# Designed miniproteins, single chains, continued (4), part 61

Each design is a single chain, and the fold is of that chain. pLDDT is the mean over its residues in the fold that is shown.

## One batch from the design tools (miniprotein)

Design m14111
Fold by ESMFold2-Fast:
Structure m14111 (fold): chain A 60 residues (1-60)
Amino acid sequence: STEELIESKRRVLEALDQLEPELERLAEHGPQPEYYRANLALLPAVRRSLEETIARLEAQ
């Protein structure tokens, strides 16, 4: 259902929020920090895409 799709995407946003501090730690102290810095730089765009998709689904 549309409600299940919305909830699934909200779960992904929650997972990204939980992952971000770990990516920040890895960008500072992990192996290949440039890789994790690149992933962090992508998070705002991924979040925006998910939020826009949720908004479109909620409008239906």
Scores: mean pLDDT 85

Design m14112
Fold by ESMFold2-Fast:
Structure m14112 (fold): chain A 62 residues (1-62)
Amino acid sequence: SIDDYAIDITISLGYMYVSVLKLAGYSTKEAVEEAEKLFLKNKDQLEGVEEAIEQIRKDYGV
């Protein structure tokens, strides 16, 4: 469905953002926490924020 596609895009953006923050010197935990903050700040513009945050947390073990 369109919701499944939107969640996949949001997850992909989250992985890219975490990767950029890690390159900037953030720890994995700090990078994931900052990605969560960014997603929550933009929840009205992003679809599947809750599911994307849960998946990213699981994948990074935080």
Scores: mean pLDDT 82

Design m14113
Fold by ESMFold2-Fast:
Structure m14113 (fold): chain A 106 residues (1-106)
Amino acid sequence: SMARQLHRQQVSLDVATNIRVSALDFIGSSQQAIDDEKEAGKLYIQALEAKSQGDYKKAEELLLEADRKLARAYEDAAAAYAKKGLEQSAEALRATAARLRERIEK
C-alpha cells in the first residue's frame, strides 16, 4: 500500500528530525537553528506527500525550502561547535551547508 509506505517514511523522517533537534539543543545551537531543523523535517514530509500525489513541482519547491532551512540550521550548529572548540565538526557542518546552498542556487 502506497499509503502505508508513505506513513512509514513520514514517521522515519520525524524520528530523525527529533534526534537532530535534540543534538542541536545539547550543543547549544540557537532557537532559530532548532526551529529551522523542525520546519525542514516537516517540509521534507510534505514533499513526500506531494510526490506521492504526482505534484512534482510542489515537491521540488518544498524540498528547496527544506534545504534552505537545513543549511541555516547547520550554519548555526557549526558556530555552536566552534565555540566549544570542536573545529573539525564545525567545518564538516559548514561544508554540508555549503553543498545545500549550491543545490538551491543551481
Scores: mean pLDDT 78

Design m14114
Fold by ESMFold2-Fast:
Structure m14114 (fold): chain A 70 residues (1-70)
Amino acid sequence: SQEATLATLEAERPLLLADAKFLTGSEEEARAIVDEILATARAGDTEKAMRLALEVQVDAGMKLIEEGLK
């Protein structure tokens, strides 16, 4: 449900924010990305919101690999 998806994304907000900050190097840009994900879920597009959240996590993981970090 939209409510369950929102609750999950809000619980994951600190981790999503950390990944987005790592990707962008900017607190402001990271907040904008996370806010867009939550706004997408609030608008009822739960599939898009979950995909965007997954993309942030995957992209952060790939950047860690590319930079030779653990």
Scores: mean pLDDT 84

Design m14115
Fold by ESMFold2-Fast:
Structure m14115 (fold): chain A 90 residues (1-90)
Amino acid sequence: SSSDIGRQISIIRSQVDQYGTDYQQYGSQSPQQVVSFLDQGISQVDSMRDQLQSQGDTNGTNTGQRVRDQMVDQRNRVQNGQPVQPYQVV
């Protein structure tokens, strides 16, 4: 039903936001732990974004893409010995 789809979209958006929050918290840990967390988070965000896209949620899909792009950028920075930057909630 449309109400079930709306609830699922809301859950996915909350999970995407939580991954951003968790990343910011774990950014205080070792670089290796941050990279491992980001790899797992990127995989989860990709799955959530694809689900939002399949449900026709363009805004949710775009939000998921922005979160993914930020996580990929941070992963690459950490791998290159750059400092962890604060995550921006989108």
Scores: mean pLDDT 75

Design m14116
Fold by ESMFold2-Fast:
Structure m14116 (fold): chain A 71 residues (1-71)
Amino acid sequence: MYTVEELKELVPEISDEEAEMIVKAQKQILKMGYSEEKANKVAEKAIELYKKERKEGIDFAELLEEAFKKV
């Protein structure tokens, strides 16, 4: 599972709030009975989408939901 510090190393431009939302999403995926590998892939996909779309008016919670659906 990625931490806020690890996420900020991967994406220096990410805010503390956005990094914390990814961490919370990973914890929720684990709570739903998915593997840590699935949680990591969702975090990685969220980072990919964030970089690709430059957060083009996208609510970060919606971006996380999209990342989950694409993994």
Scores: mean pLDDT 78

Design m14117
Fold by ESMFold2-Fast:
Structure m14117 (fold): chain A 67 residues (1-67)
Amino acid sequence: SEEVRRAQLHAAAAILAAAAQWGLEHPEAVSREEARADLEAARELAERGGASPATRALLEEVEARLA
């Protein structure tokens, strides 16, 4: 259903946004390029399914740090 798909997109966006944030906090484990890829994937999923305010805040914070 559309509702289930939207929920899955929301969850995936949140997970990838958190992964990008974690990558920036752990440069020994995750490269800046990998963190950027996670951010880009999270952005795409958020555009398709929407995102919670918390996920949007994480995306903005990570994007600013990668700029």
Scores: mean pLDDT 85

Design m14118
Fold by ESMFold2-Fast:
Structure m14118 (fold): chain A 68 residues (1-68)
Amino acid sequence: SDKEARLLARLGKLIDLVESTPPQKKAQALQTLQDGGGQAVQLLREGASQSEIEKVLKKTEKEILKLK
């Protein structure tokens, strides 16, 4: 579905952010991605709106960026 394709694309970009995080913060960045990404997947499965999914993904992105 369109929502699934968008979620996968966003998760791919978040993985790239984790990979570019300093080694000392990489475990924390990965945990942040797992928590936020997992929440976004759960929202998708529950039929949440694109807006709700994107809000979680944007929060996750901001938290990872703070670790760079």
Scores: mean pLDDT 86

Design m14119
Fold by ESMFold2-Fast:
Structure m14119 (fold): chain A 95 residues (1-95)
Amino acid sequence: SMQDQLIAMVREQRDRGLDLARETRNSPSSVREEKAKEWAEEFKERLISLGVPEEEAEDLGKVLYSLILMASDGETGRTQLRLFFDGLITHIRQQ
């Protein structure tokens, strides 16, 4: 179903985001910000391609940009990123 495709994409993006946060942990802020922006923009584009309204995808991208930067700073940020994605998956299942 479209819902199953959306959930699969969200799970993939979560895993890639956590990997990115670990990989960039010791990188300069400019590199972390650039990579976070690229990842959030990719997620936004993937949401739009799966039928999520542009305004909702834009807002999610902005939130996720902030969350991925916090995840790069440490475990508390990574926990917040995981919880956000878990909540998003739950929300999609309820639609």
Scores: mean pLDDT 87

Design m14120
Fold by ESMFold2-Fast:
Structure m14120 (fold): chain A 85 residues (1-85)
Amino acid sequence: MLARIGLASTRQVYGSDDREALEAVRAEIEAQIAELDREIEELRRLAAAQPEKAREYERKIAQLHAAKGVLEAELTAVEAALEEL
């Protein structure tokens, strides 16, 4: 039960499961998404500058997009929980 594990982890980290704890989790996820977006943009520039390595950069970009998708799903869940509070 991943949701129960996540809630327990949040309580352990923040000592609370209230709005403040959820807002902290949201801020952390938003920061991680922003960092991934920056890395994707850098890899796109490198792929344009080094066509011989384009396939390697495309693979890394695909991995970062997959990671971003997971974080965006988690962000949506946290934002929904915040709206219900």
Scores: mean pLDDT 76

Design m14121
Fold by ESMFold2-Fast:
Structure m14121 (fold): chain A 100 residues (1-100)
Amino acid sequence: MKKYTKEDLKDPEKLYELGRDIAEVLGVPEAQRDRDAALFAVVFAKLAGIELTEEQLRYLAERAGISVEELKADLEKYGPVYEKQVRRALEELGLTHLLE
């Protein structure tokens, strides 16, 4: 379902919703979806060339129930794995145009 534009994804709430859609498509257990949604949102932004502000990073970390520092640490440790997962999920969601 094509429900996002690149401009919509500058809104951290919509970016987080996309992260949740990615987590759902990848079969992430519900108990982990909030944390993984924030991680997938940041990884997606990096792949799409969207520069996130510190305000947007704080919003995503708060939705995940973690600190910005923990979010950044998870991205450094797991980023390459999440990049592959995000690309796969975007194909399943029909949203590959967001990476153009």
Scores: mean pLDDT 79

Design m14122
Fold by ESMFold2-Fast:
Structure m14122 (fold): chain A 73 residues (1-73)
Amino acid sequence: MEKVKEALKKATEAVLAALTDEKDKAVIKAAAEALLAGETGSAEELEALEASLSAESKEIANAVVEEVAAEVK
């Protein structure tokens, strides 16, 4: 559990560094903070937030998350 939260923090920081859209950055920050603070219901909220992101930001976020996941594990 703790390692998952740490990996999520690293992935979030990397995504925020890669993104250029400030509004999408705010959405990613809010989603990550909600996931770190809460343990239930976040998947449904995350899907809604993902739908609100631009296609470009989703592609960048997915690529960065995959790299962080491979590096951590």
Scores: mean pLDDT 65

Design m14123
Fold by ESMFold2-Fast:
Structure m14123 (fold): chain A 91 residues (1-91)
Amino acid sequence: MAKELKEKLEEFLKIAEEDAAQLKAQAATLSDKASAQAAIDAADKAVEYAKKAVEAAEKGDVEKAEEYAKKALEAGKKAGEAYAAALAADA
């Protein structure tokens, strides 16, 4: 089970990194620099927690891995909300 959890979290991390890269590229061109920076910071936090989830799974700490995965999802949600606010300011 630990190997399967690690593989799933590695895929989750890859998706988080790809999503963060796209969001950061889009946010960098927006006029509301404060909301754009908030989106970038939240996206970076999502990747950070996803990396910690993979590390916890490698150690066999399933509970910690799930905790960090949830934090990564929450950070990703905040990134999307901040990006939407920045985009609305540019309309």
Scores: mean pLDDT 82

Design m14124
Fold by ESMFold2-Fast:
Structure m14124 (fold): chain A 74 residues (1-74)
Amino acid sequence: SMYDQLKEAIEQDIKNLEELAKRSKDPKLVEKLKKVADELKKALEENASKDELIMQLSKAGVMEMDYTARKKAE
């Protein structure tokens, strides 16, 4: 189902954000990455609505893009 696909995408984003946090040398960025990953985990644990999962997925994607842009600027 589309809901199951959203859950799988969020689970992948959690893994991506946690991996980016491990690679980052910026403590503030690590804290932000971990916080977003924790928010995604909470959404899955609470069986959030489809709309909420879409919002969280978008938020995670923006965070991953921001990290990539910052690293490219170094």
Scores: mean pLDDT 78

Design m14125
Fold by ESMFold2-Fast:
Structure m14125 (fold): chain A 94 residues (1-94)
Amino acid sequence: MEEVREKIFKLTREIIQAIRNKDWETAEKLAKELFDLLMENLSIEEAKREAVRVITFIKMELLMDPSISDEEVYRFINRLEEIALEKLKEKEKA
């Protein structure tokens, strides 16, 4: 559990850094890796809870960054929510 949390934290920070560098493709790739990690290591209920926590944390960090527009933040957060929901649905059907 602690090892997985450390990996989640690292990926979350790398996603934020990619966004700050305007590297949206890398940010999306890292987000998919993070959600895959959640699906592989956690129950559906825990993965859903952790996904909400990660998305909320990224949203707050980006909204506090004046170099990133609110429009860019919400566009990316909507994409993260879409990816997370797709991964959760796949896990539920498996």
Scores: mean pLDDT 84

Design m14126
Fold by ESMFold2-Fast:
Structure m14126 (fold): chain A 89 residues (1-89)
Amino acid sequence: DAYVRRAVELVGEAILAARKAGEMEVAEEVYRAARDGVQRVLDGEPVSVALLDLARSLEEAARKAKDPEVRETLLRAARELRELAREAE
């Protein structure tokens, strides 16, 4: 699924940015949200719903981020995930 592959790439970039900035709690929250989202899709949840929930989780993680660049990366990834969710319908 092209949407899932793109979501994995966006999540990977967000986790890497948080880890590079030393924000390990933010990186862990993003990883957990992505892992749980993948499991929900495997359990039959529509990809569009999982992507929208993941975008919300990234927006929440961004509120906890102390580094402005990490926050910007998370918010950009969340925006792209919302666009992917719209197209997946």
Scores: mean pLDDT 86

Design m14127
Fold by ESMFold2-Fast:
Structure m14127 (fold): chain A 70 residues (1-70)
Amino acid sequence: SDAEKISAAYKEAVETLEKEISDKEKREEAIQELERLAKRMVAQGASAEEVAAAMKRKLEEAIKEYKEEK
């Protein structure tokens, strides 16, 4: 189902953030941003594939920002 695909993508993104972002506060903020993005896109009628792709992009942006702040 679409919900299962989105859930799987979210879980993998959270696991990646836990590995790549050692700062708890910044990691929690990134996770919240992913949740907000997913909820917004689903509310706007986006497909599971579009939501998963957007979460992956947001994940990559969050990791890049964190590394640039070091």
Scores: mean pLDDT 82

Design m14128
Fold by ESMFold2-Fast:
Structure m14128 (fold): chain A 62 residues (1-62)
Amino acid sequence: GEEFSPEDLDPLVQIRRSAEALLEAGVSRELALRMARSYLDVLVDQGLVSREDADALLREIE
């Protein structure tokens, strides 16, 4: 479809932005990391993201 956008093409960008928003809202880094890891596990299972890229993003949030 025509629903392609740069942000939809890169789920890692979306998860990073969500984690940053949670941290700015006062959510603890540990909780933000747990939520990001949960989302990334689903993406890895669906084949949308590699485990390597997921681990790299989690490291960036830490």
Scores: mean pLDDT 75

Design m14129
Fold by ESMFold2-Fast:
Structure m14129 (fold): chain A 72 residues (1-72)
Amino acid sequence: MLPEWVIEYARELGGEITPEAAELIVEHLGEDREKIKRMVKLLINAANGRPITAEMVRAVVEGERRLAEAAA
């Protein structure tokens, strides 16, 4: 499934992501693999060697939404 692909992609980049975080990324971004790749890279950089959690995904998604609203 797509969340499993997200977990594998993060692993290929040397990061760790929880299954819950991977599911949230797919739920918020859909099946757009390019957007998912960008989000995973951003989260790996932000996590600074820590596992990416669902809370981190929520914070980044909310921040990105607010920036889009401010730019509208």
Scores: mean pLDDT 75

Design m14130
Fold by ESMFold2-Fast:
Structure m14130 (fold): chain A 79 residues (1-79)
Amino acid sequence: SKDEELEKILNETLQKIREIVEEGIANGESEEEILRKIKKVLEETIKELKEKFPGHPLAEKVIAILEEEIKEIEKKIAE
């Protein structure tokens, strides 16, 4: 179902973020470097959701949340 596909994409996105954080910490990367990598994953997820789930109410809500998260990351990097 589309809901199962949406959940799969979100789980894959969370897994990628976890790996970025774990690898970044292990390699001594700065918070800014880690946040930039997370932002890229979120942007890629938003694009995929817009392409695969046009007009899906849950996908639209998730996209809005991810877009706000990107704004918070950008604000934190700019400090």
Scores: mean pLDDT 87

Design m14131
Fold by ESMFold2-Fast:
Structure m14131 (fold): chain A 92 residues (1-92)
Amino acid sequence: EEERRLAEAQRHYNEAVDGLEAARGSLETAKKLKDNPVAAEQAYRSAIRAAEHAIEHAERGKELTTDPEMQARFDKLAEEARKILEEARKLL
């Protein structure tokens, strides 16, 4: 049971990291596309979806662990993803 919970937490961690990286990439792409508003909007919407995905997985992973260090890592991922989400929403 404990090994299963740790494996699930690790999967959520990997999904949150991937989502955060995708969100950052899409946000940077959107900012570079300010002369192409349609492409910029699509990139901002992609950043929002990826950030929401990262937040969801970070919160789910945190619930599966009692390790304070792992909880702090999930909190950091969720915080960084929320910053991207807020910035993308403001610029959209």
Scores: mean pLDDT 88

Design m14132
Fold by ESMFold2-Fast:
Structure m14132 (fold): chain A 79 residues (1-79)
Amino acid sequence: SVQKQALELVGRLSDALGAGDTEGARRYGQELADLLREAGRPEQAERVRRYGDEAIAAQQAGDTRAMVEALRRLAEAAL
């Protein structure tokens, strides 16, 4: 199901962010946005892309609070 695939991708994205794997985080975020767009949810796909970018930027800045908040919003948009 789309929901199962979205949940798996959110988990992979969260793990990549926690590991400092910026490229993995970008890849999983893009795959999640593409999944939602293909499922007919373009507004959710755009929110996932936006919050994914915010989470990566926060990780690169060392702002754990902002990263966790962006990831929370991404998960809400995806699920």
Scores: mean pLDDT 89

Design m14133
Fold by ESMFold2-Fast:
Structure m14133 (fold): chain A 83 residues (1-83)
Amino acid sequence: SLLKEILEDIERFIAAVEKAGGEAKMTFSTDPEALAEFLKKLAEKEKELAKKPGVLEVEVEAVSANGEKSSLYLKAEVAPAAP
Protein backbone atom coordinates (compact mmCIF):
# COMPACT_ATOMS: atom_id res chain seq x y z
CA SER A 1 0.00 0.00 0.00
CA LEU A 2 1.40 3.36 -1.02
CA LEU A 3 -0.09 5.04 2.04
CA LYS A 4 1.65 2.54 4.31
CA GLU A 5 4.99 3.18 2.60
CA ILE A 6 4.45 6.93 2.94
CA LEU A 7 3.70 6.65 6.65
CA GLU A 8 6.74 4.45 7.29
CA ASP A 9 9.10 6.83 5.47
CA ILE A 10 7.62 9.82 7.29
CA GLU A 11 7.94 8.07 10.67
CA ARG A 12 11.55 7.18 9.88
CA PHE A 13 12.27 10.80 8.97
CA ILE A 14 10.56 12.17 12.09
CA ALA A 15 12.45 9.69 14.28
CA ALA A 16 15.79 10.84 12.81
CA VAL A 17 14.88 14.49 13.42
CA GLU A 18 13.82 13.79 17.02
CA LYS A 19 17.01 11.79 17.60
CA ALA A 20 18.92 14.94 16.62
CA GLY A 21 16.96 16.90 19.26
CA GLY A 22 14.60 18.68 16.88
CA GLU A 23 10.91 18.62 16.02
CA ALA A 24 9.54 17.93 12.53
CA LYS A 25 6.29 19.24 11.07
CA MET A 26 5.34 18.09 7.59
CA THR A 27 2.33 18.73 5.37
CA PHE A 28 1.71 17.93 1.74
CA SER A 29 -1.06 17.11 -0.69
CA THR A 30 -0.49 15.58 -4.11
CA ASP A 31 -0.86 12.49 -6.30
CA PRO A 32 0.43 9.10 -5.06
CA GLU A 33 3.07 8.97 -7.82
CA ALA A 34 4.50 12.35 -6.80
CA LEU A 35 4.46 11.25 -3.15
CA ALA A 36 6.56 8.17 -3.92
CA GLU A 37 9.17 10.22 -5.78
CA PHE A 38 9.16 12.83 -3.03
CA LEU A 39 9.75 10.26 -0.29
CA LYS A 40 12.83 9.03 -2.14
CA LYS A 41 14.24 12.57 -2.11
CA LEU A 42 13.20 13.03 1.52
CA ALA A 43 15.19 9.95 2.58
CA GLU A 44 18.30 11.45 0.96
CA LYS A 45 17.88 14.64 3.04
CA GLU A 46 17.01 12.83 6.29
CA LYS A 47 20.63 12.46 7.41
CA GLU A 48 21.35 16.16 6.89
CA LEU A 49 18.42 17.20 9.09
CA ALA A 50 19.32 14.62 11.76
CA LYS A 51 22.71 16.30 12.25
CA LYS A 52 21.67 19.97 12.06
CA PRO A 53 18.18 21.20 12.91
CA GLY A 54 16.94 23.63 10.31
CA VAL A 55 14.62 23.85 7.35
CA LEU A 56 14.19 21.09 4.80
CA GLU A 57 12.54 21.99 1.50
CA VAL A 58 11.97 19.32 -1.11
CA GLU A 59 10.14 19.61 -4.40
CA VAL A 60 9.31 16.84 -6.83
CA GLU A 61 7.59 16.89 -10.18
CA ALA A 62 6.05 13.75 -11.67
CA VAL A 63 4.82 13.33 -15.24
CA SER A 64 2.44 10.50 -16.04
CA ALA A 65 2.53 8.49 -19.29
CA ASN A 66 -0.34 10.57 -20.71
CA GLY A 67 1.62 13.80 -20.12
CA GLU A 68 -0.18 15.00 -17.00
CA LYS A 69 2.03 16.82 -14.52
CA SER A 70 1.81 16.74 -10.74
CA SER A 71 4.08 18.38 -8.20
CA LEU A 72 4.77 18.10 -4.50
CA TYR A 73 6.54 20.54 -2.24
CA LEU A 74 7.50 19.70 1.32
CA LYS A 75 8.79 22.19 3.85
CA ALA A 76 9.81 20.68 7.17
CA GLU A 77 10.99 22.95 9.95
CA VAL A 78 13.23 21.42 12.60
CA ALA A 79 14.26 23.51 15.57
CA PRO A 80 15.36 22.98 19.17
CA ALA A 81 12.50 22.82 21.64
CA ALA A 82 10.90 26.15 22.53
CA PRO A 83 11.43 27.53 26.05
Scores: mean pLDDT 56

Design m14134
Fold by ESMFold2-Fast:
Structure m14134 (fold): chain A 95 residues (1-95)
Amino acid sequence: MRYTQEELDALRDEILDRVVAELRRRGEEELAEQVRKLANGEKVESASERAKRLAFAINLAAAKAMVEGLSVDEVVALVLRLRDASIDEILAALG
């Protein structure tokens, strides 16, 4: 199925907003802010490797949700389970 860039961007933004809200709820405010900026293509000096991996996971999760028809709830839960995962683990789960 062929999706528009606007549909992908909207889905990615929804996943990002929910992941950021959950990280903030857990007291991980700095991580949440770094992930938000990185996922939006902003440069973040001294961004943690964890924040970079989570931003990458969110982008992969959006693509997977569109291709496989996953709900936002399912993919947000998956990304949150991967919050401490290595890049290889993220690729195995979302690739």
Scores: mean pLDDT 79

Design m14135
Fold by ESMFold2-Fast:
Structure m14135 (fold): chain A 89 residues (1-89)
Amino acid sequence: LADELVKLGDALAERDPRRAASYYTLAGHIYEKNGERKKAAEYFLRAAEHYLRVGDYEKALQYFKRALELDPSNEKARELLKKVEEMLK
């Protein structure tokens, strides 16, 4: 199921980034419930990047934080979180 949601997100990523972000968010929640923390972090990071692209800074901030909580070693999540926080000051 989560893999199917990822495929839908990938198919929509360029045409409908907001809807792609929603599918990545759903996949992230499923991986998190299954204990797959690093996979959940990857898809929350992808969702946040797409929310950032469409100017939804609040959701971008939310999911960058969640990705970093699940995978504190993720340099990309840390850098992008810092960037969004600086934009919102």
Scores: mean pLDDT 84

Design m14136
Fold by ESMFold2-Fast:
Structure m14136 (fold): chain A 80 residues (1-80)
Amino acid sequence: SLVEKFKEIAKKLPDLSEEGQKLVDEMLRILEEAEKNGLTPEEIEARIQELFQKHYSKLTDEEREKLELLAREIVKLVRE
């Protein structure tokens, strides 16, 4: 399951702020919608990018790096 894979990757991401956790939670909701409604890899990628842009200015540089790596892993998984 895409949601299960995301949860496993996200567990390896410690010490996120409240804003960082909100971004992770909203990414999870995108993936849950993708499994329920059959979103394409392109649609999932677009929604994740839009979400990242929304939260980007409120994240620390360290959180941006960690969350960008998480987003890249998810895009890789959905494009396989």
Scores: mean pLDDT 78

Design m14137
Fold by ESMFold2-Fast:
Structure m14137 (fold): chain A 96 residues (1-96)
Amino acid sequence: SSVEDEAVTLTIVAKGPKEKLEQLFENFRAALEEAGLDVLSIEAEIHDNGTMTITLRFRTRADAEEAHRLFNQLAKESGVTVLAAALDSGEILPLE
């Protein structure tokens, strides 16, 4: 089966100090690996104004939702604000 036909895109936007955003991203990558999530791609951009956009692709919606929960948990621990999260279907996910 084509993984592209099953792919779900998760986009997250967060705000905080650059150093905390970089640290959060590394912690998030480690958490994804520890959880055994099937991450097809991951892309992150940190801007000079202290915002970060992360775009992830998953084989399943369940993995995308778990990744979103992991990110929100780590963001709380880091003092980073989650501004937005959405799936490719245009479905807006809860901010925690």
Scores: mean pLDDT 80

Design m14138
Fold by ESMFold2-Fast:
Structure m14138 (fold): chain A 70 residues (1-70)
Amino acid sequence: SMEDVEKALEQYVKAAEILGDKETAEEIRRLFKEGVENGDVEAARQRASDLLAEKTIEHFKKIKEELKKQ
């Protein structure tokens, strides 16, 4: 349902905001908007999920490298 789509969008945006990444949060909003407009919300959700996973890995990799070198 559209309510489920809105809840998913909210959850993904919150995850990006927790990472401090406003740009990724806006990209997620854009992906969901396009998915709704094109009738392919599942593809948008998958792309948002993949983007968050990539950004999460990148964030923790940077922290790990700083802890070992600083």
Scores: mean pLDDT 80

Design m14139
Fold by ESMFold2-Fast:
Structure m14139 (fold): chain A 81 residues (1-81)
Amino acid sequence: NTPVLVALDEISRLASQVPDEELRQKILDEIEKARKAVREGNYEEALKHLDEVSKLAEQVPDEELRQQILETIEIAKKLLS
């Protein structure tokens, strides 16, 4: 699903702006797992990884960046449902 992969790329772009290196890497790693699951057609697995991305994104201290990441995750989830 190309629209979902585009949404995942946008989440990655936003996540790359997270200043905490450890948190940023965890978020990016989970996005990559979601991307792999989407490419394999395993949408249930992709949704689980997006749930983990949401959980990690709640820890992003910048309010605007956190909101943008969470909103884009919700778009990706809707495209997978």
Scores: mean pLDDT 88

Design m14140
Fold by ESMFold2-Fast:
Formats: C-alpha cells, sequence, structure tokens
Structure m14140 (fold): chain A 74 residues (1-74)
C-alpha cells in the first residue's frame, strides 16, 4: 500500500504537471472547479480569475508544506 507521504507526493506532482500542461483558460477552470468542490462559492463569485488561480496555487503550496512536515517526522 502507498504511504501517506507517497500519496501526498503523487498528488502534488500530478497537480503541478496538470497546471504546467494547461492553458491560461484551463488553469482558471481548474481553480474554479477546485474552489467549488470545497464549497468556496463566495470566493468564486467575488474574486477575479487571477485571484482564483492564485488561491489554487496556494492550496498546492499548502500540500507541499504538509509533505515537508511529514518528511521531518518520518
Amino acid sequence: SMSEIEKLQKEIAEKVKEIANSSREERVKLARDFLLEKGRYDEVQNKSDDELVLLYYLSIADLALEYVRLKREG
């Protein structure tokens, strides 16, 4: 079975690759879909496309910080 650290590393790598291979418009869609899935409706309605994309990038940064935390503990 994949460890928690390995699962998190895979999720981060897959999200980074998807962003790298996405157009500007596709990145906005990824950000909107992510925030809507998280129930963050007010932010999707009131923020610019650039702000939504930044929030999505910050969510991936949070995953990376969790990865670093888990690696220090293991």
Scores: mean pLDDT 87

Design m14141
Fold by ESMFold2-Fast:
Structure m14141 (fold): chain A 93 residues (1-93)
Amino acid sequence: SELEALIERYRAFVAEHEDALVDLPDDHPAKLAAKQYVAELLAEKVLLELEEAVKNKDEELIKEVERAIELMEKQGLLSEEQKKRYEELLEKK
């Protein structure tokens, strides 16, 4: 499953980079790049979860995913393509 692959990749990335980044300032380029990469992986995971939730009519999961996407959008972490995909998935409810 594409969702399972992204979840595993996300977990591996977080585990690998958690200790390496802890002592860096919040504005360090490496820390900012790592946050962006994690955000992109999380957004992809969340969009795939939304696709499955819509397919299964899981109203609770849809609500949680919508909240997560809104927070990521507010923080500027979603690409325009990911925003469009989100809107298209909401139309399939």
Scores: mean pLDDT 69

Design m14142
Fold by ESMFold2-Fast:
Parts: sequence; structure tokens; C-alpha cells
Structure m14142 (fold): chain A 85 residues (1-85)
Amino acid sequence: MAKELEEKAKKLLEEAAKAKAAGNEEEAMEKFREAEVLRFLAETGNEEIAELVREALELQERAARGEPVDEERARELERKLEELL
């Protein structure tokens, strides 16, 4: 399981880099987020940590696009991830 998740995450990171180079920032961010979620799942085996990573990255991406986000929730997720790691 972990090896397959690591390989999938690596492929998504490569695809994210290509999308970014092509100017497809939204696609790049989505692939990067998925890769980070899978990487944490592979390393920890903990779905809760993976879900917190997904939520934190989604909120950060939306804020970067100028979309309204709950900044307090984003900071809370970041602190919890630092605490769990």
C-alpha cells in the first residue's frame, strides 16, 4: 500500500510541476494537494492527518486565489498538523 501511494504522489508532483510550467495554476495546485495528501497517508497510515492536510491546502489555495476563506480554521489546521507531526 505505502509504496503504491508514494509512487502515485510522486507522479502527481511531476504532473503539478508540468501544469505550473504550462500556466495551469489551478490544475497544478489540485495535483500538488492530492500528492501531499497521499504522501502523508503513505508515511503515517493515518487518514485523519491526510484529511487535515487536504483541508489546510484547499483553504490556502482558495485564499491564494482571492476567494473568501475561514482564515481562523486554516490557522487551526496548520497548528494541528505541526502538532501531529
Scores: mean pLDDT 75

Design m14143
Fold by ESMFold2-Fast:
Structure m14143 (fold): chain A 86 residues (1-86)
Amino acid sequence: SAAYQATLEEVDRHVRLAMEAVAQGDYDAALAHLERARAVVEDTIAQLKSQPPSAEKQARIDELQQYLVGLDWLIEQVRARKAAAA
């Protein structure tokens, strides 16, 4: 759906802005963007789970859960870089 595509585009925008912030050494801005992306993904999973189940919705939930794994890894990498820079 257009709404789901817009949600993925919002997540991708926040990840891009986070990586730009990392390149500038602004780890606090990077973490804020990644945590916002994570919240969007979690809210979308919750919305999908509140709706009647379907194979398509389960596939979207599985995809979004993989995004959470990747975002959690990125957050820990940025936190490690911030600690090393201090």
Scores: mean pLDDT 89

Design m14144
Fold by ESMFold2-Fast:
Structure m14144 (fold): chain A 69 residues (1-69)
Amino acid sequence: SSLLQQLQQQIEELKRQEAEEKKRFDELLANTDDDIDRGVLEVERAVFLLVAKKQLAALEAQKAAAVAA
């Protein structure tokens, strides 16, 4: 259905955005020598990944509900 196609498109878009932001964090970490700044970046990266996981899970749940209906 068009709804399932829209939800799949949103899931793929979030996965792409997650990959781009993960790469950005990896590049920042590679260019940071200060231990405190590295620690802050690692915490920010972990929080970002947790939020992204939650958002993707919500969209996947919506897609599963749409398939079941």
Scores: mean pLDDT 85

Design m14145
Fold by ESMFold2-Fast:
Structure m14145 (fold): chain A 61 residues (1-61)
Amino acid sequence: SALARALLMRDLGLSEAQVRELEAFLAAHPNPSQAQIEALARRLGLSPAQVRGALEAIRKL
C-alpha cells in the first residue's frame, strides 16, 4: 500500500512518518477514545480534527 500512503500524504498534506504513525495507531486502536486521539495529535503536531479525518481516510483504504 505504498500508493495508498502516497495518496494520503498528498490529499492530507502529511509526511510519510505521520501517515505510518496513524496507520500503526489505528491497527492498535480500531475505535480510539477522544483522549487517545488528542494525545496522538499532540505527538504528531496535528489538530485532533486532522487526526480524526486521517484515521477515517485510512479506514476507507
Scores: mean pLDDT 81

